Designed miniproteins, single chains, continued (5). Designs and how they scored, part 40

Each design is a single chain, and the fold is of that chain. pLDDT is the mean over its residues in the fold that is shown.

## One batch from the design tools (miniprotein)

Design m17376
Fold by ESMFold2-Fast:
Structure m17376 (fold): chain A 74 residues (1-74)
Amino acid sequence: GSREYAEKAVEASERGDVEEAKKYAELAREEARKELEDPEKVSEAIGSLLRAIGSAFTAGLKAGGVELGLEAAG
């Protein structure tokens, strides 16, 4: 399910594996879309989406995304 892909995205992000983190974040996102159609799974799907977004953001920071944020803050 979406949660399993979100977990893999977080694990890849923690390893600095940006490409795998993005891949699993996208898979979690697609699976969560299907789960959002099921009222019993909607809470789980939302949690998975937030986790996938967080992992993709962390991967982006490791890839240099923080540089743009630092310039905007200065």
Scores: mean pLDDT 68

Design m17377
Fold by ESMFold2-Fast:
Structure m17377 (fold): chain A 97 residues (1-97)
Amino acid sequence: METATATASAEGLPVDPSKKSRLYTVTATVDLATGQRTVTVEIEEYENGKLVKKYTITSETRLADPAAPLTVTATLLVEDDNGTWTQAGSRTVTFTP
């Protein structure tokens, strides 16, 4: 069975260690024969530069076109002094099967 996988991570983006931050890492895998797509989102929360929480969410869907390009985006969010989460950076990866 042939699969296509795309992973995007915002690791290494500059973060103020005095702020709380959330790193979203997205991995998408498609079975090219069946169109079955599995998307895993890993959410890591950092405080003072240290990992304090980690969550994983996985979902499965079927694509109408299994040959469609896989595009995944990892996002880094940082909490400001008002408690608002803002996007500090992102990375996008596109893979064409």
Scores: mean pLDDT 65

Design m17378
Fold by ESMFold2-Fast:
Structure m17378 (fold): chain A 99 residues (1-99)
Amino acid sequence: PPSRREQLIQELDTLIDRARYLLEQLKTPLSPREQAILQVAWAVEAAALDFVLSLIPNPPEEALKLREELHEAIKKKDWVTALEKLIEAAEIMKKTLEE
């Protein structure tokens, strides 16, 4: 139903906003403790993106590719690339849901 689509768009907007906020925080030098906290936060955001993707009947191929690139960046501890890929995937999914 239309209300579900609106809810998914809202969830994607929230993911994008949080990811952009985390990117801004990465401009300052991080302590090892701060890096460990951010690693857990990114795992949660990646899981949230996977959950939203599971609710979309026909997710665009480009979003699926960006999700795989996101997981690879997390594995390599490339946090800037991981957040950029998360934002790109979420924006593509949002556009798909907006018709």
Scores: mean pLDDT 74

Design m17379
Fold by ESMFold2-Fast:
Structure m17379 (fold): chain A 78 residues (1-78)
Amino acid sequence: GERPELDPEEKEKRYEELKKQLEEVKKNLDSFLSTEGNPEEQKLARETVERLEEALKNKDWEAIEKIYREALARAQAL
């Protein structure tokens, strides 16, 4: 049967890619939050970053991909 999950090498690559994107988001978020912005959007962005950090700390690739995919889907819906 087909595998229900990504290959180990693919998971590691996705993990590193998401980690790099998260670091950039954190840097941009700090800069963005230091300027005027929408409080609700700031809260959602911060919560998403915190959730991703926890998932990365636990090396939970499934959770990382899910959180990231949900965030992208939300952004694309706008």
Scores: mean pLDDT 67

Design m17380
Fold by ESMFold2-Fast:
Structure m17380 (fold): chain A 65 residues (1-65)
Amino acid sequence: VEALRRVILNEELPAEYQGLSNYDAIFTLLTRLGVDEKVARRLANAIAPLVELGQGSDELVEIAL
């Protein structure tokens, strides 16, 4: 959850997620949290543009998780 919050808030990620696109980082984090692959793909598509715009919020994390 904390690593996903860091992605959504555009904060520094752990080294293993460095160099991934926002989509790939979010998708990987969601699947590691046990989210279904289809749901994770949809959430990553929705959240990645918001991360790029710096629009992260606690509400988005709650909805995603």
Scores: mean pLDDT 61

Design m17381
Fold by ESMFold2-Fast:
Structure m17381 (fold): chain A 90 residues (1-90)
Amino acid sequence: RREELLRWAAERLRKEMEELGIKDPLSEEVIEALESGDLKRLEEILKRHGSISLEQFLALLEATYTLETEDLSEEEKRELLAELRERAAA
């Protein structure tokens, strides 16, 4: 669901900015557009930067969301590695 993706992206970006101590007006504007689900506003922001299209941006968000939400925990990574080592040793 797109609105869930956009909200997730806004929370993720806000957390990263807060953790790094970054205060950037343009990033805040992007976060607000993502939180409101205002794709028109988001497209206008991206056009001002001239970097990527709205479709490219949304595709990158979807890819990032999939990698982050389907990412294994450290415990799950250790269990998977242990199982792979056992299989390789057999």
Scores: mean pLDDT 66

Design m17382
Fold by ESMFold2-Fast:
Structure m17382 (fold): chain A 63 residues (1-63)
Amino acid sequence: MELSADVLDGQLYIVKRDGNVSQGIPATTAEQQALAQKLLAEREAKQKVKREIQIRLGTELLS
């Protein structure tokens, strides 16, 4: 089972995937919103690391 989060039309969703089944759960409770924000922050952190690595490879290849 994989948990992720996404934003659709300004609404936070928790996406639960089990095999070929994907279920989007709108984050309406405080607990669901906190979980969705945490998952979004992890996704953004991974994207920032990827971009930072790309920059570092360009500027620090010989460092």
Scores: mean pLDDT 70

Design m17383
Fold by ESMFold2-Fast:
Structure m17383 (fold): chain A 77 residues (1-77)
Amino acid sequence: DVLTGELLKEVQEALKKLGFYDGEIDGVLDTKLRNAIAEFQTVNGLKGDGIPDRETWEALRKELEKKGIYPLLPELK
């Protein structure tokens, strides 16, 4: 499933903290956010499709924790 709404805002904030995204935290999956997600995915060995999915979320959590950037993203249900 593709992440939307409030979860997508958390993705935007995480990517911004990691240096992949400099746009607004608006929960909108526009071209800028899709490109940021794809770049993050490629750098972390995931499929660079720009789709915010569970694997992308878990990779973001891991990178935030690895780099000591808090608060971490919550676990998806």
Scores: mean pLDDT 79

Design m17384
Fold by ESMFold2-Fast:
Structure m17384 (fold): chain A 105 residues (1-105)
Amino acid sequence: MTGEELIREIEALIQELQARFADNPVLQRMVALAQQAVELAKKVLERETDPEDLERVKNALEQIRDVLEEILANPDLSVQQLTKAQMRLMAAYTELQLILKRVER
């Protein structure tokens, strides 16, 4: 699976979450974070990237996809489960920021 394929899957999940849970501000903030992470991944993929960093981008995108799929499957997550999901998204976002900073230099 390519990074571009993962981005397409994530964008579809984002659209579904936005449509189904428009009135849920917590889920909408998580969707916004996922959108920002996808934009970082797109910027990395536009550049010449080492295979190791490309694999790290794919891993971060897979984590984002998995979190969004889990939320879609069970939107009635507990506060603890929501906190863990947000931490997973933030970790993926931070990883993508660090990769982008390296490939821009």
Scores: mean pLDDT 84

Design m17385
Fold by ESMFold2-Fast:
Structure m17385 (fold): chain A 70 residues (1-70)
Amino acid sequence: SMELREEFEELIKRLRELSKSLPPHLRLSVDMLIESGRQLLREGNEEDVREMVEYMRRLIKSYEEYVKQR
């Protein structure tokens, strides 16, 4: 779905912006997640992509709280 792809790209932008405020080990985790997500968009089914999007949303919320606490 083009809509899922657009949503995924917006989540990547947010994760990359948040990663600038994260320690190196979490930045590496973000980079690995983005790469895995792009692979899933190329090779995975729609259900797997939806699960990745939901996981990314939860992770973004966790990282936003982490950044807010610093």
Scores: mean pLDDT 81

Design m17386
Fold by ESMFold2-Fast:
Structure m17386 (fold): chain A 96 residues (1-96)
Amino acid sequence: SAGLEHAERLRKVLEENGKGKDYERAKVVFVTALALRAIGLMLELELGKKKGDEERVEEAKRELEEVKEEAKKDKEAEEMVEKAIEGFEKNVSKTL
């Protein structure tokens, strides 16, 4: 998605201009952005299901798979996205 591409581009720009500490900060921002995107898509998926909006559900599923594939490029991103999804599922179950 465009949002995912922008987040990765920002990370790369920061990484290219930063050294050591700035590189690590850029990576944290990128990993966090992917995790937050996953949470947002999990929410869209749940709202689509509640409204019976089949198109919204399928689009959210597709974009969530894109986020998971992008996260696989970085081990920390993969782990953070997995934890974000698990945390959302556990918290939604407790709230509902």
Scores: mean pLDDT 76

Design m17387
Fold by ESMFold2-Fast:
Structure m17387 (fold): chain A 76 residues (1-76)
Amino acid sequence: DASAEERARFAAALREELARADLSPEARAALEEAIAAVEAGDVAAHDAAVARLAALAPEDQRRALEVVAAAARRVE
């Protein structure tokens, strides 16, 4: 359970880490979809974004997960 404020804070952290990350266009697009879903609290969009991330090449998945982990550390 996350409030709109908590979702906004996490989405902002994700955007900051994404801006610094060296990602493929495909990995970047998948993370941008995930960020929009988090910000909106849209469960269906979030599930779709997770599926897109899971479909990435292993290296792109690893890079995307590094961005998510860095953002999570920022909001702790």
Scores: mean pLDDT 80

Design m17388
Fold by ESMFold2-Fast:
Structure m17388 (fold): chain A 65 residues (1-65)
Amino acid sequence: SADLEKAREFAEEAVRAAEEGDLVKASTYYSAAAVYVVLDPRGRPYLEEALRRMAELDEKTAEVL
């Protein structure tokens, strides 16, 4: 569905923004992806993968600091 595709797109954009250090943009895209997961719950794995990838970025940052 279009909702499923939007969930994937926004989840990927959230990770990209987090990789760039733009946490406001990352939060905005993650929230958008979450709305589309409510509309089509099949998109939940995209949201979970995005959260996992963003958590890995935080762990790498903590290792350097």
Scores: mean pLDDT 81

Design m17389
Fold by ESMFold2-Fast:
Structure m17389 (fold): chain A 86 residues (1-86)
Amino acid sequence: LRDRAIALYERYVAHRARRLPPALAAVLRAQAKRIIEELKTMSKEELLAFVDALVESLEQHLALRPDDAEARALLEELRALREELK
């Protein structure tokens, strides 16, 4: 489940980075590297809370941009992972 969470977070970061200017995309990618290292040592409860936060972020994004098919696909996979983590 951790490896799947990391893979989905990397897809989340890539989706966000494509919408940012290059300098801000670089900052996001640097922050993501630190978060990925933290994900490797997270407890199941911490990992569930992290996935919940990503779900909430994508739900807020889709409320403003309902036509974003890539974000919708990511949200579906994150929701499925959340159910498996329970």
Scores: mean pLDDT 84

Design m17390
Fold by ESMFold2-Fast:
Structure m17390 (fold): chain A 85 residues (1-85)
Amino acid sequence: KIESLGAVSLPESVDYTTAKLLKEIDQLGHRTVVAISGDEKTSKEVAERLKQARSDVEVVTLNTPGNLAQAEIAAEKKKKELEKE
């Protein structure tokens, strides 16, 4: 089973956002797709940290203004693509 998580990053929130997402991924206990929307620099840094910490996480970054619904849609789309492979 693959889980999907959407997230919104705020400027200068790298440490907070990374810690929050790692906690949520740990609670799911499955291979997880994370999509992050919001601040481009923060999203990129969070994605790198998640990939370094977890080999079972696929991360998608959206270079768009922070929108949780768009992030959730992107995560679900990537999850469906991986489930077909």
Scores: mean pLDDT 78

Design m17391
Fold by ESMFold2-Fast:
Structure m17391 (fold): chain A 74 residues (1-74)
Amino acid sequence: SAEDEELRARLEEHVVELLQELGKRFPNLSDEQFFAVARALIEVLLAGVRAGLSLEEGRARLDETFARFAAQLA
């Protein structure tokens, strides 16, 4: 539906913002580590869209996933 496509697009924008933040905070991150975080965020995004989550709920799950990885890299 148009609503599902809009949700997906807005969550994809949020994933891009989180990956840009990851690169800024951890400039010496390996490609393997970067792609592991990217894959995890994409999987969370797709699961959220399939589950019919709100934009707020989808963003919260992405933020939680990002925070867990950022804590492990710090």
Scores: mean pLDDT 88

Design m17392
Fold by ESMFold2-Fast:
Structure m17392 (fold): chain A 62 residues (1-62)
Amino acid sequence: GRLTQAAAEAAGRLAASLDREELRALAKQPDVTLARRVAEALPVSPGEAAQGAALFRASALS
């Protein structure tokens, strides 16, 4: 849905601005910190930011 696409775009934008070491370091941060960083990369709702944080963490750990 639109919310998932917006969350994915925000997470992707954040990931594109970081190298692999920075990605792994950020993936270890609390969900609230990750959601804030996702929302800063692209303005999204709190729910989309939380979804983006989960997607970012999964991608960084895989």
Scores: mean pLDDT 78

Design m17393
Fold by ESMFold2-Fast:
Structure m17393 (fold): chain A 68 residues (1-68)
Amino acid sequence: MSTQETVEQIVNTMKGMIDRMKAEGKSLEDIEETLERILRHLSRHLSPEDLEQIKKEVEKLLKKLRES
């Protein structure tokens, strides 16, 4: 339960960042670069299982962003 809550919280934070960056007129490339940088930092602090789940959710968010 705790681990799942942490993953959900991080994903929701990233969704908020994407929405803010879109509102600021950031390019898709800038958004992708920012999220990739965050994932690299998280990889030092999270278990491989949690990181993999977050990566899957981020890829879904990026796919929706590109296909919108």
Scores: mean pLDDT 78

Design m17394
Fold by ESMFold2-Fast:
Structure m17394 (fold): chain A 56 residues (1-56)
Amino acid sequence: SMEAEKEDLIAELSAHWGLTEEQIELLKRIFENAEKNTGFKIILDHLKEQVKLLRG
């Protein structure tokens, strides 16, 4: 599901950069808003790609 995908990416990002709980909450908000905003979606898609590259 999309929710599982979002949580997985946030978990990977948090682990890689040591995000705080507050920063994780902010990312969740950005993910939710991206679904309704084309500009945010572009940034979000770029972030997802960067996280995947860092993973392997």
Scores: mean pLDDT 70

Design m17395
Fold by ESMFold2-Fast:
Structure m17395 (fold): chain A 100 residues (1-100)
Amino acid sequence: SSNIELALAILESLREDFADNPELVALLEEMKRLIEEMAENAENLTEEQIKELEKRLKELIKRASEVARKEYPDKAETVERTLRGVADVVIRYARKVAEE
């Protein structure tokens, strides 16, 4: 999906922008792994699995936003909005592919 490819590209761009912060890089890499795993298994995901993915993405976004507020306060709001947008695209894609 072009939407998933764009979401992954946005996360890679953020990883490069914040490469000097190992904690933030690790959180972004974990989000990428969850999204890639979802994309590979999208047709077989249950509603419960999609809800668990949404919960895990929201927790990672919360942690990344906390790191950004401490280390990059001038960029923190943009980082949080961008990651929330990525999560929204990913969950909408997962629900669309599941179709029921």
Scores: mean pLDDT 87

Design m17396
Fold by ESMFold2-Fast:
Structure m17396 (fold): chain A 103 residues (1-103)
Amino acid sequence: DAFEEAEKAKEKAEKAEELAKQGKGEEAAREAVEGAGYASRAALLAEGGSGEEAEKAKEAGKKAARAGTLAAKVSENSKTASRATGAAIGGIGAAFHAELAKP
């Protein structure tokens, strides 16, 4: 369900942002990656769905992108920064995919 996956993405993104504020880069990156994964699933599930499902998936992707960006800024090593950046790119892609899924 697009709404369910979007809500999970939002929860993970918000957790990643809170961990990033605490300087916990590795933990923030992990949560951001999970958030991007849920946002991508929400975007896929929004295909053939309502405009409301697509909009919810788009907002989830935007939140996941922001969370990944914030996690990358507090990453203490290149591997963690790369993972967090991947989450940011994934979130952007999910938001774009969701926009295109609108009826």
Scores: mean pLDDT 86

Design m17397
Fold by ESMFold2-Fast:
Structure m17397 (fold): chain A 116 residues (1-116)
Amino acid sequence: SAPKVVVVANGSPKMFEAGQEDKERVDEAVKAVVKLLEEMGFEVILYRDSTDPVGTALELRKRLNADLGISIETDLKDKSKFNVHIATEDSVHIFSNVTLEELLEELRKTLEEILS
């Protein structure tokens, strides 16, 4: 069967105050990440509107017996940047203050290493 990934997005504490532009940027990032994961052969389970994407991704990865949990948040200081956590059973990979392009490149590399 295909490896399973839980993707969790939206939810730094300041996202409660986020405007439409912040939502659209997160939506674009989520769409790109899901597309990359599906192209790499993953079954994607998407959870949106989390107030704690990191904690939610860790919990849902275990609960759903997924191979990976991925959290995506906008950076609080620079809304054009993202903070991403990739959790396996044994490890957590953290990418901070990355553009969408950098996020997709680092995700591809990290997923290739995890699947090796």
Scores: mean pLDDT 79

Design m17398
Fold by ESMFold2-Fast:
Structure m17398 (fold): chain A 89 residues (1-89)
Amino acid sequence: PIEIEVTGTHLGSTWVSEVRVHDDSARYGQLTLQLLDAAGNLLKTSTEPAEKDKVITTTVDYSGALVNVATLYDPISGKTVTKTASTAP
């Protein structure tokens, strides 16, 4: 199965968020990382082509609780994988 990993790290007033792909079958897909506040408002989004061990790193100047949502769509299998990581300051 397609596997993705998402993490968030709080560094002062800035969040550093990362998502990584673990599956070679996802290499033609699209990887999206969305950063949301605790109320579900979108703070930032990043989208890149998916490939094995692809890492998206993004930052946002936000000091509250953050929800990281990583989504991978694989057009070969037709599957979508979503992972979330909630982080507190």
Scores: mean pLDDT 73

Design m17399
Fold by ESMFold2-Fast:
Structure m17399 (fold): chain A 61 residues (1-61)
Amino acid sequence: MQQTVDQLMQEAQDTVDRAVALGVDRRDAYDGAADWVRDQLTQQGHPDAAKQVQQQLDQQK
């Protein structure tokens, strides 16, 4: 579980960095990344991990 969360968090950060480089607002980029990670973890049956990741990404806005 933890390795999957760490991988999704890294992909989310990379996605935010690319979106910001293309002119997307940083907060909007983080909102999109947080929603994507939450959906992925929820689909994999880890809703508690999804809540934890959402909270961590919200703190980086």
Scores: mean pLDDT 73

Design m17400
Fold by ESMFold2-Fast:
Structure m17400 (fold): chain A 57 residues (1-57)
Amino acid sequence: SKEIEELRRRLEEIDAQIAALAPDTSVDAQVQRAFLLMERTVVERELALLEEKKRRE
């Protein structure tokens, strides 16, 4: 569904941002990575719930 596709695109964006920050060991970069990892977890959870709902249809 369109909603699942949008969430997958969001995960790709988050993963790209995390990868871009990987070589930076500053505290600011560590805080940004932590925030992005939390956001990634929320998006993964939402995606899993939508896919489960779709599977049960």
Scores: mean pLDDT 83

Design m17401
Fold by ESMFold2-Fast:
Structure m17401 (fold): chain A 64 residues (1-64)
Amino acid sequence: MKEEKRERIIDAAIELIEKYGWSSVTLERVAEAAGVTLDEILEYFPSKEQLILEATLKLVEKRK
C-alpha cells in the first residue's frame, strides 16, 4: 500500500516532467495527477526537490 502510493506519486511526477518540463512540476499538480492528497505526498517527499530527484532516478532506470 505505502510502496504502491509512492510509485504512483513518482510516476505522476515523471509524466508531468515529460509533458510540461521541470519548472511545471509542483506538489499540487503531482497530487492531482496521482489521485492523492498533498498531505500524502509530503509523507513520502518533504520537498518538491526530493520528489524531482526520485522521479529523475526512476526515469533513468526506465530508459534501461
Scores: mean pLDDT 77

Design m17402
Fold by ESMFold2-Fast:
Structure m17402 (fold): chain A 99 residues (1-99)
Amino acid sequence: SEAAREAEIDEGVRQLLELGILDEAQGERLRELLRNDDAVGVYELIFSSLLDPETAERAVEVFKRMLEAAKNNEIDEELLKEAREIGALFRKAMAEYEA
C-alpha cells in the first residue's frame, strides 16, 4: 500500500539521518527521489554520502551500466566484477556507521 511504502521510506531515511550518513536536507531529497522512483538519483545521493568523490562517481557509472545491461538482458563478466567491487566498498562504508 502507499501508506506502507511511505512508512518504509520514512524509516529508511530516519535511520540514515540517525547514523549521520545524511543531513536533514539530504534526507528530504532522498524522500523525494524514492517517491519518484528515481533509482539513479537515490544511488547517486547514497554513494556520494558514503564514499569518496572518485569512488562515488565510479559507483554511479557502474550502477547506470548495470541498469542498461539488465534492460537488454546482457551483463558481461567485467561489469559483474566492477559491481561486486563497488558492493564490497559500500558494505565497508555502511559498517563504519553501524558500529
Scores: mean pLDDT 80

Design m17403
Fold by ESMFold2-Fast:
Structure m17403 (fold): chain A 148 residues (1-148)
Amino acid sequence: SDKDKVIAAIDAITDFILSQISDEELREAIQTLTDIIKKGVLNNYKLSEEEKDEVLEASYTISKYLREHDVSEEVAAAIYVLTELSPVAMEIQPVEEKLPKELVEELRAIRRKYLPKLDYVGMLREVARVLERHGFTELARLIRDALA
């Protein structure tokens, strides 16, 4: 189903991030964020207050880590794509500051266009195109392969 393809894309993005980071607390925060995003996809954006709090706590942990430690632009782009798929609007400023401004603006525009329609497949296809134009070719390929 389309939802299965979206979950596969989220898992591929998450596996890419986790392959590049060794910090246990950051890995746990990324996993928590990913699990709740998948729940949002499956439940048409309905999250409990407890799940929203878990997203905010995970976002705080990720933000704190990235202020103190460098990650590659590829990892930052992958984290940013996960946040744009979130049912809860969130900003991880250290990720945004690490990425080209044009990329951030294009990904935000894609979220505004596709998420109100719950068109996650259309969103991810457009995300992959934008990522490829900005040189994030591996991340774009992982997303496209999951959607095939």
Scores: mean pLDDT 85

Design m17404
Fold by ESMFold2-Fast:
Structure m17404 (fold): chain A 95 residues (1-95)
Amino acid sequence: EKEVEEKLKELLLKFSETGDPEEFLRELAELLKKPVVEIPEFETALEQLLAGLMALEGYSIEEIKKFLESSTTDERNEKISELLEKIKKEMIKLS
């Protein structure tokens, strides 16, 4: 749905402007009709975002930590893209 794509773009733009992963993840969880995910503190906003996206898709905290410890910046960006595409499809299914 075009509406789902536009909403996701708005959330991503807001995150890029504010650097607030908690607000982005909270709004995304509401759109997915999932509970707000509690994630541990990570050093960067990008790591916080990735951890939250992984948690929303059902990854455990242990799996998230293991991925972040073993991954390069490029692998993290690829994972974010994969998770956002999966989330977009889930949002379309829920709409």
Scores: mean pLDDT 77

Design m17405
Fold by ESMFold2-Fast:
Structure m17405 (fold): chain A 89 residues (1-89)
Amino acid sequence: MTKEQIEEGIKKLKEIIEKYKDNPKKEDRELAFNALAQLRAYEALKDTWKDLSGEEGRELLKRLREEVLKEALEEGIMSEEEVEELLAK
């Protein structure tokens, strides 16, 4: 994956978040949440250029998941209850 492809991916994910974040349907907010998770993964690749496979990749993805859940809560994409359910898994 090139830096240009990562930047294009970031742009597309931001468009998905903007489209679905304010939707009253939980399913559409889940689309925004998934797009936010992917956006943070692409930003991590852009900043660190790390392979997401292996032990370091698993630890990075776990950290990104926790950061995405926190951001989704702060932005109102997910409720505190929905975040607690996902963290319990």
Scores: mean pLDDT 68

Design m17406
Fold by ESMFold2-Fast:
Structure m17406 (fold): chain A 115 residues (1-115)
Amino acid sequence: SAAQQVLDKLEVPQSIIDRLSPEEQEELATLLSKVQRLELSISEAVRRVYELAKRLGLSDEETAELLALVIPVGASDEEVEEAVEVLRELGVPESVIERVLELWEERRQKARESV
């Protein structure tokens, strides 16, 4: 589907894509496309993606993988701290927040090696 191609291009793990219905794939693809186009602030993007992940019944690990994709690799330390504060306000477990930051740092390092 067009939604599946968008999710693949945005590097959403295939394990997450495979468990979603076509309608859920379209909703996630639409949200992540808005994030990619910078139509949402990082804080609003992490909030919406977290709310969607909870509604879709994603695991803590899958939720962390999606949230790490939402925080740009070029985000400032202040923007990352603001995103973390939003996640804490939403009641996200500290273990999940730590996993988001680990996955985001891996993406940041990979992006630097590709330049």
Scores: mean pLDDT 82

Design m17407
Fold by ESMFold2-Fast:
Structure m17407 (fold): chain A 98 residues (1-98)
Amino acid sequence: KVAEYARKAGEYGKKAAKETIKSGNHVGGSAAGISGAGATAAAIMAERGSDPVKMGESAYLSGKTAYKSGKDGGSKKGEEYGKKAYEYGKKALEAGKE
């Protein structure tokens, strides 16, 4: 479950990055993209037997950063995808605690 939610957080974080860059905010888009990559890395590490609590926390922080970057980027689509990244990051965190 952690790996699945972290992967979704990464996918939406990358989508937030693309829309934020498309709106002209390359700095915010880069931050969201790095955060999306971090969530994806957490998913891979969780699939390979890393601590599910720590990987869930990593996905949560990555999703939170993607949401902030998308929101600050002024793109409505970037904000929407960032919010989804944050929601999946929260689900990864809760799944890691189980």
Scores: mean pLDDT 75

Design m17408
Fold by ESMFold2-Fast:
Structure m17408 (fold): chain A 85 residues (1-85)
Amino acid sequence: SEDEVLKQMREILEKAEKEINELLKQYKSETDQDKKNQIRSQMISVAQKAIDQIKDLMDKNNLTSPEGLEILGRGYDMLLDVNNS
């Protein structure tokens, strides 16, 4: 059902947000610039993978609902937040 697809999309976002928050804690405590850059790249990768997975779920289920687009938008907001950190 659409509700189950939306739930899967939200779970992908929540997992990515949790992983990024843990990486952000590591980033803030890291003093080595090369390691900080590596952690930032990992955060970007996590956000991009979540967006790609959400887009794949939407495509495979022909989901174009406003709710689906809102969840996808949250994924892009997450990526922007990482880039602006």
Scores: mean pLDDT 89

Design m17409
Fold by ESMFold2-Fast:
Structure m17409 (fold): chain A 91 residues (1-91)
Amino acid sequence: MEELKRAVVEAIVAGRFAEAGELAAELEERHGLEAVAEAAREAFVALLEAAGVAVPEEWLALPPEEFDAALAALSDEDKAKLAAWLAALRA
């Protein structure tokens, strides 16, 4: 599970979205939707860090509702950094 989750995160950060989708489908089939949700959370943290947003290590251990609240509490500057990085990834 962890190796497959890591592969999904690495594919997303590298902009290999088709590969990430295939790996996520395999993760869902083998380990269920919960594992996909965990991989998505890890990928989002990795994307924030790649965009230059400082993410506390504790975010990976937060319950889903607290993680969503933390994301909503991001500054407009940090949200803009993420948006710019995602736009550049698709360029």
Scores: mean pLDDT 72

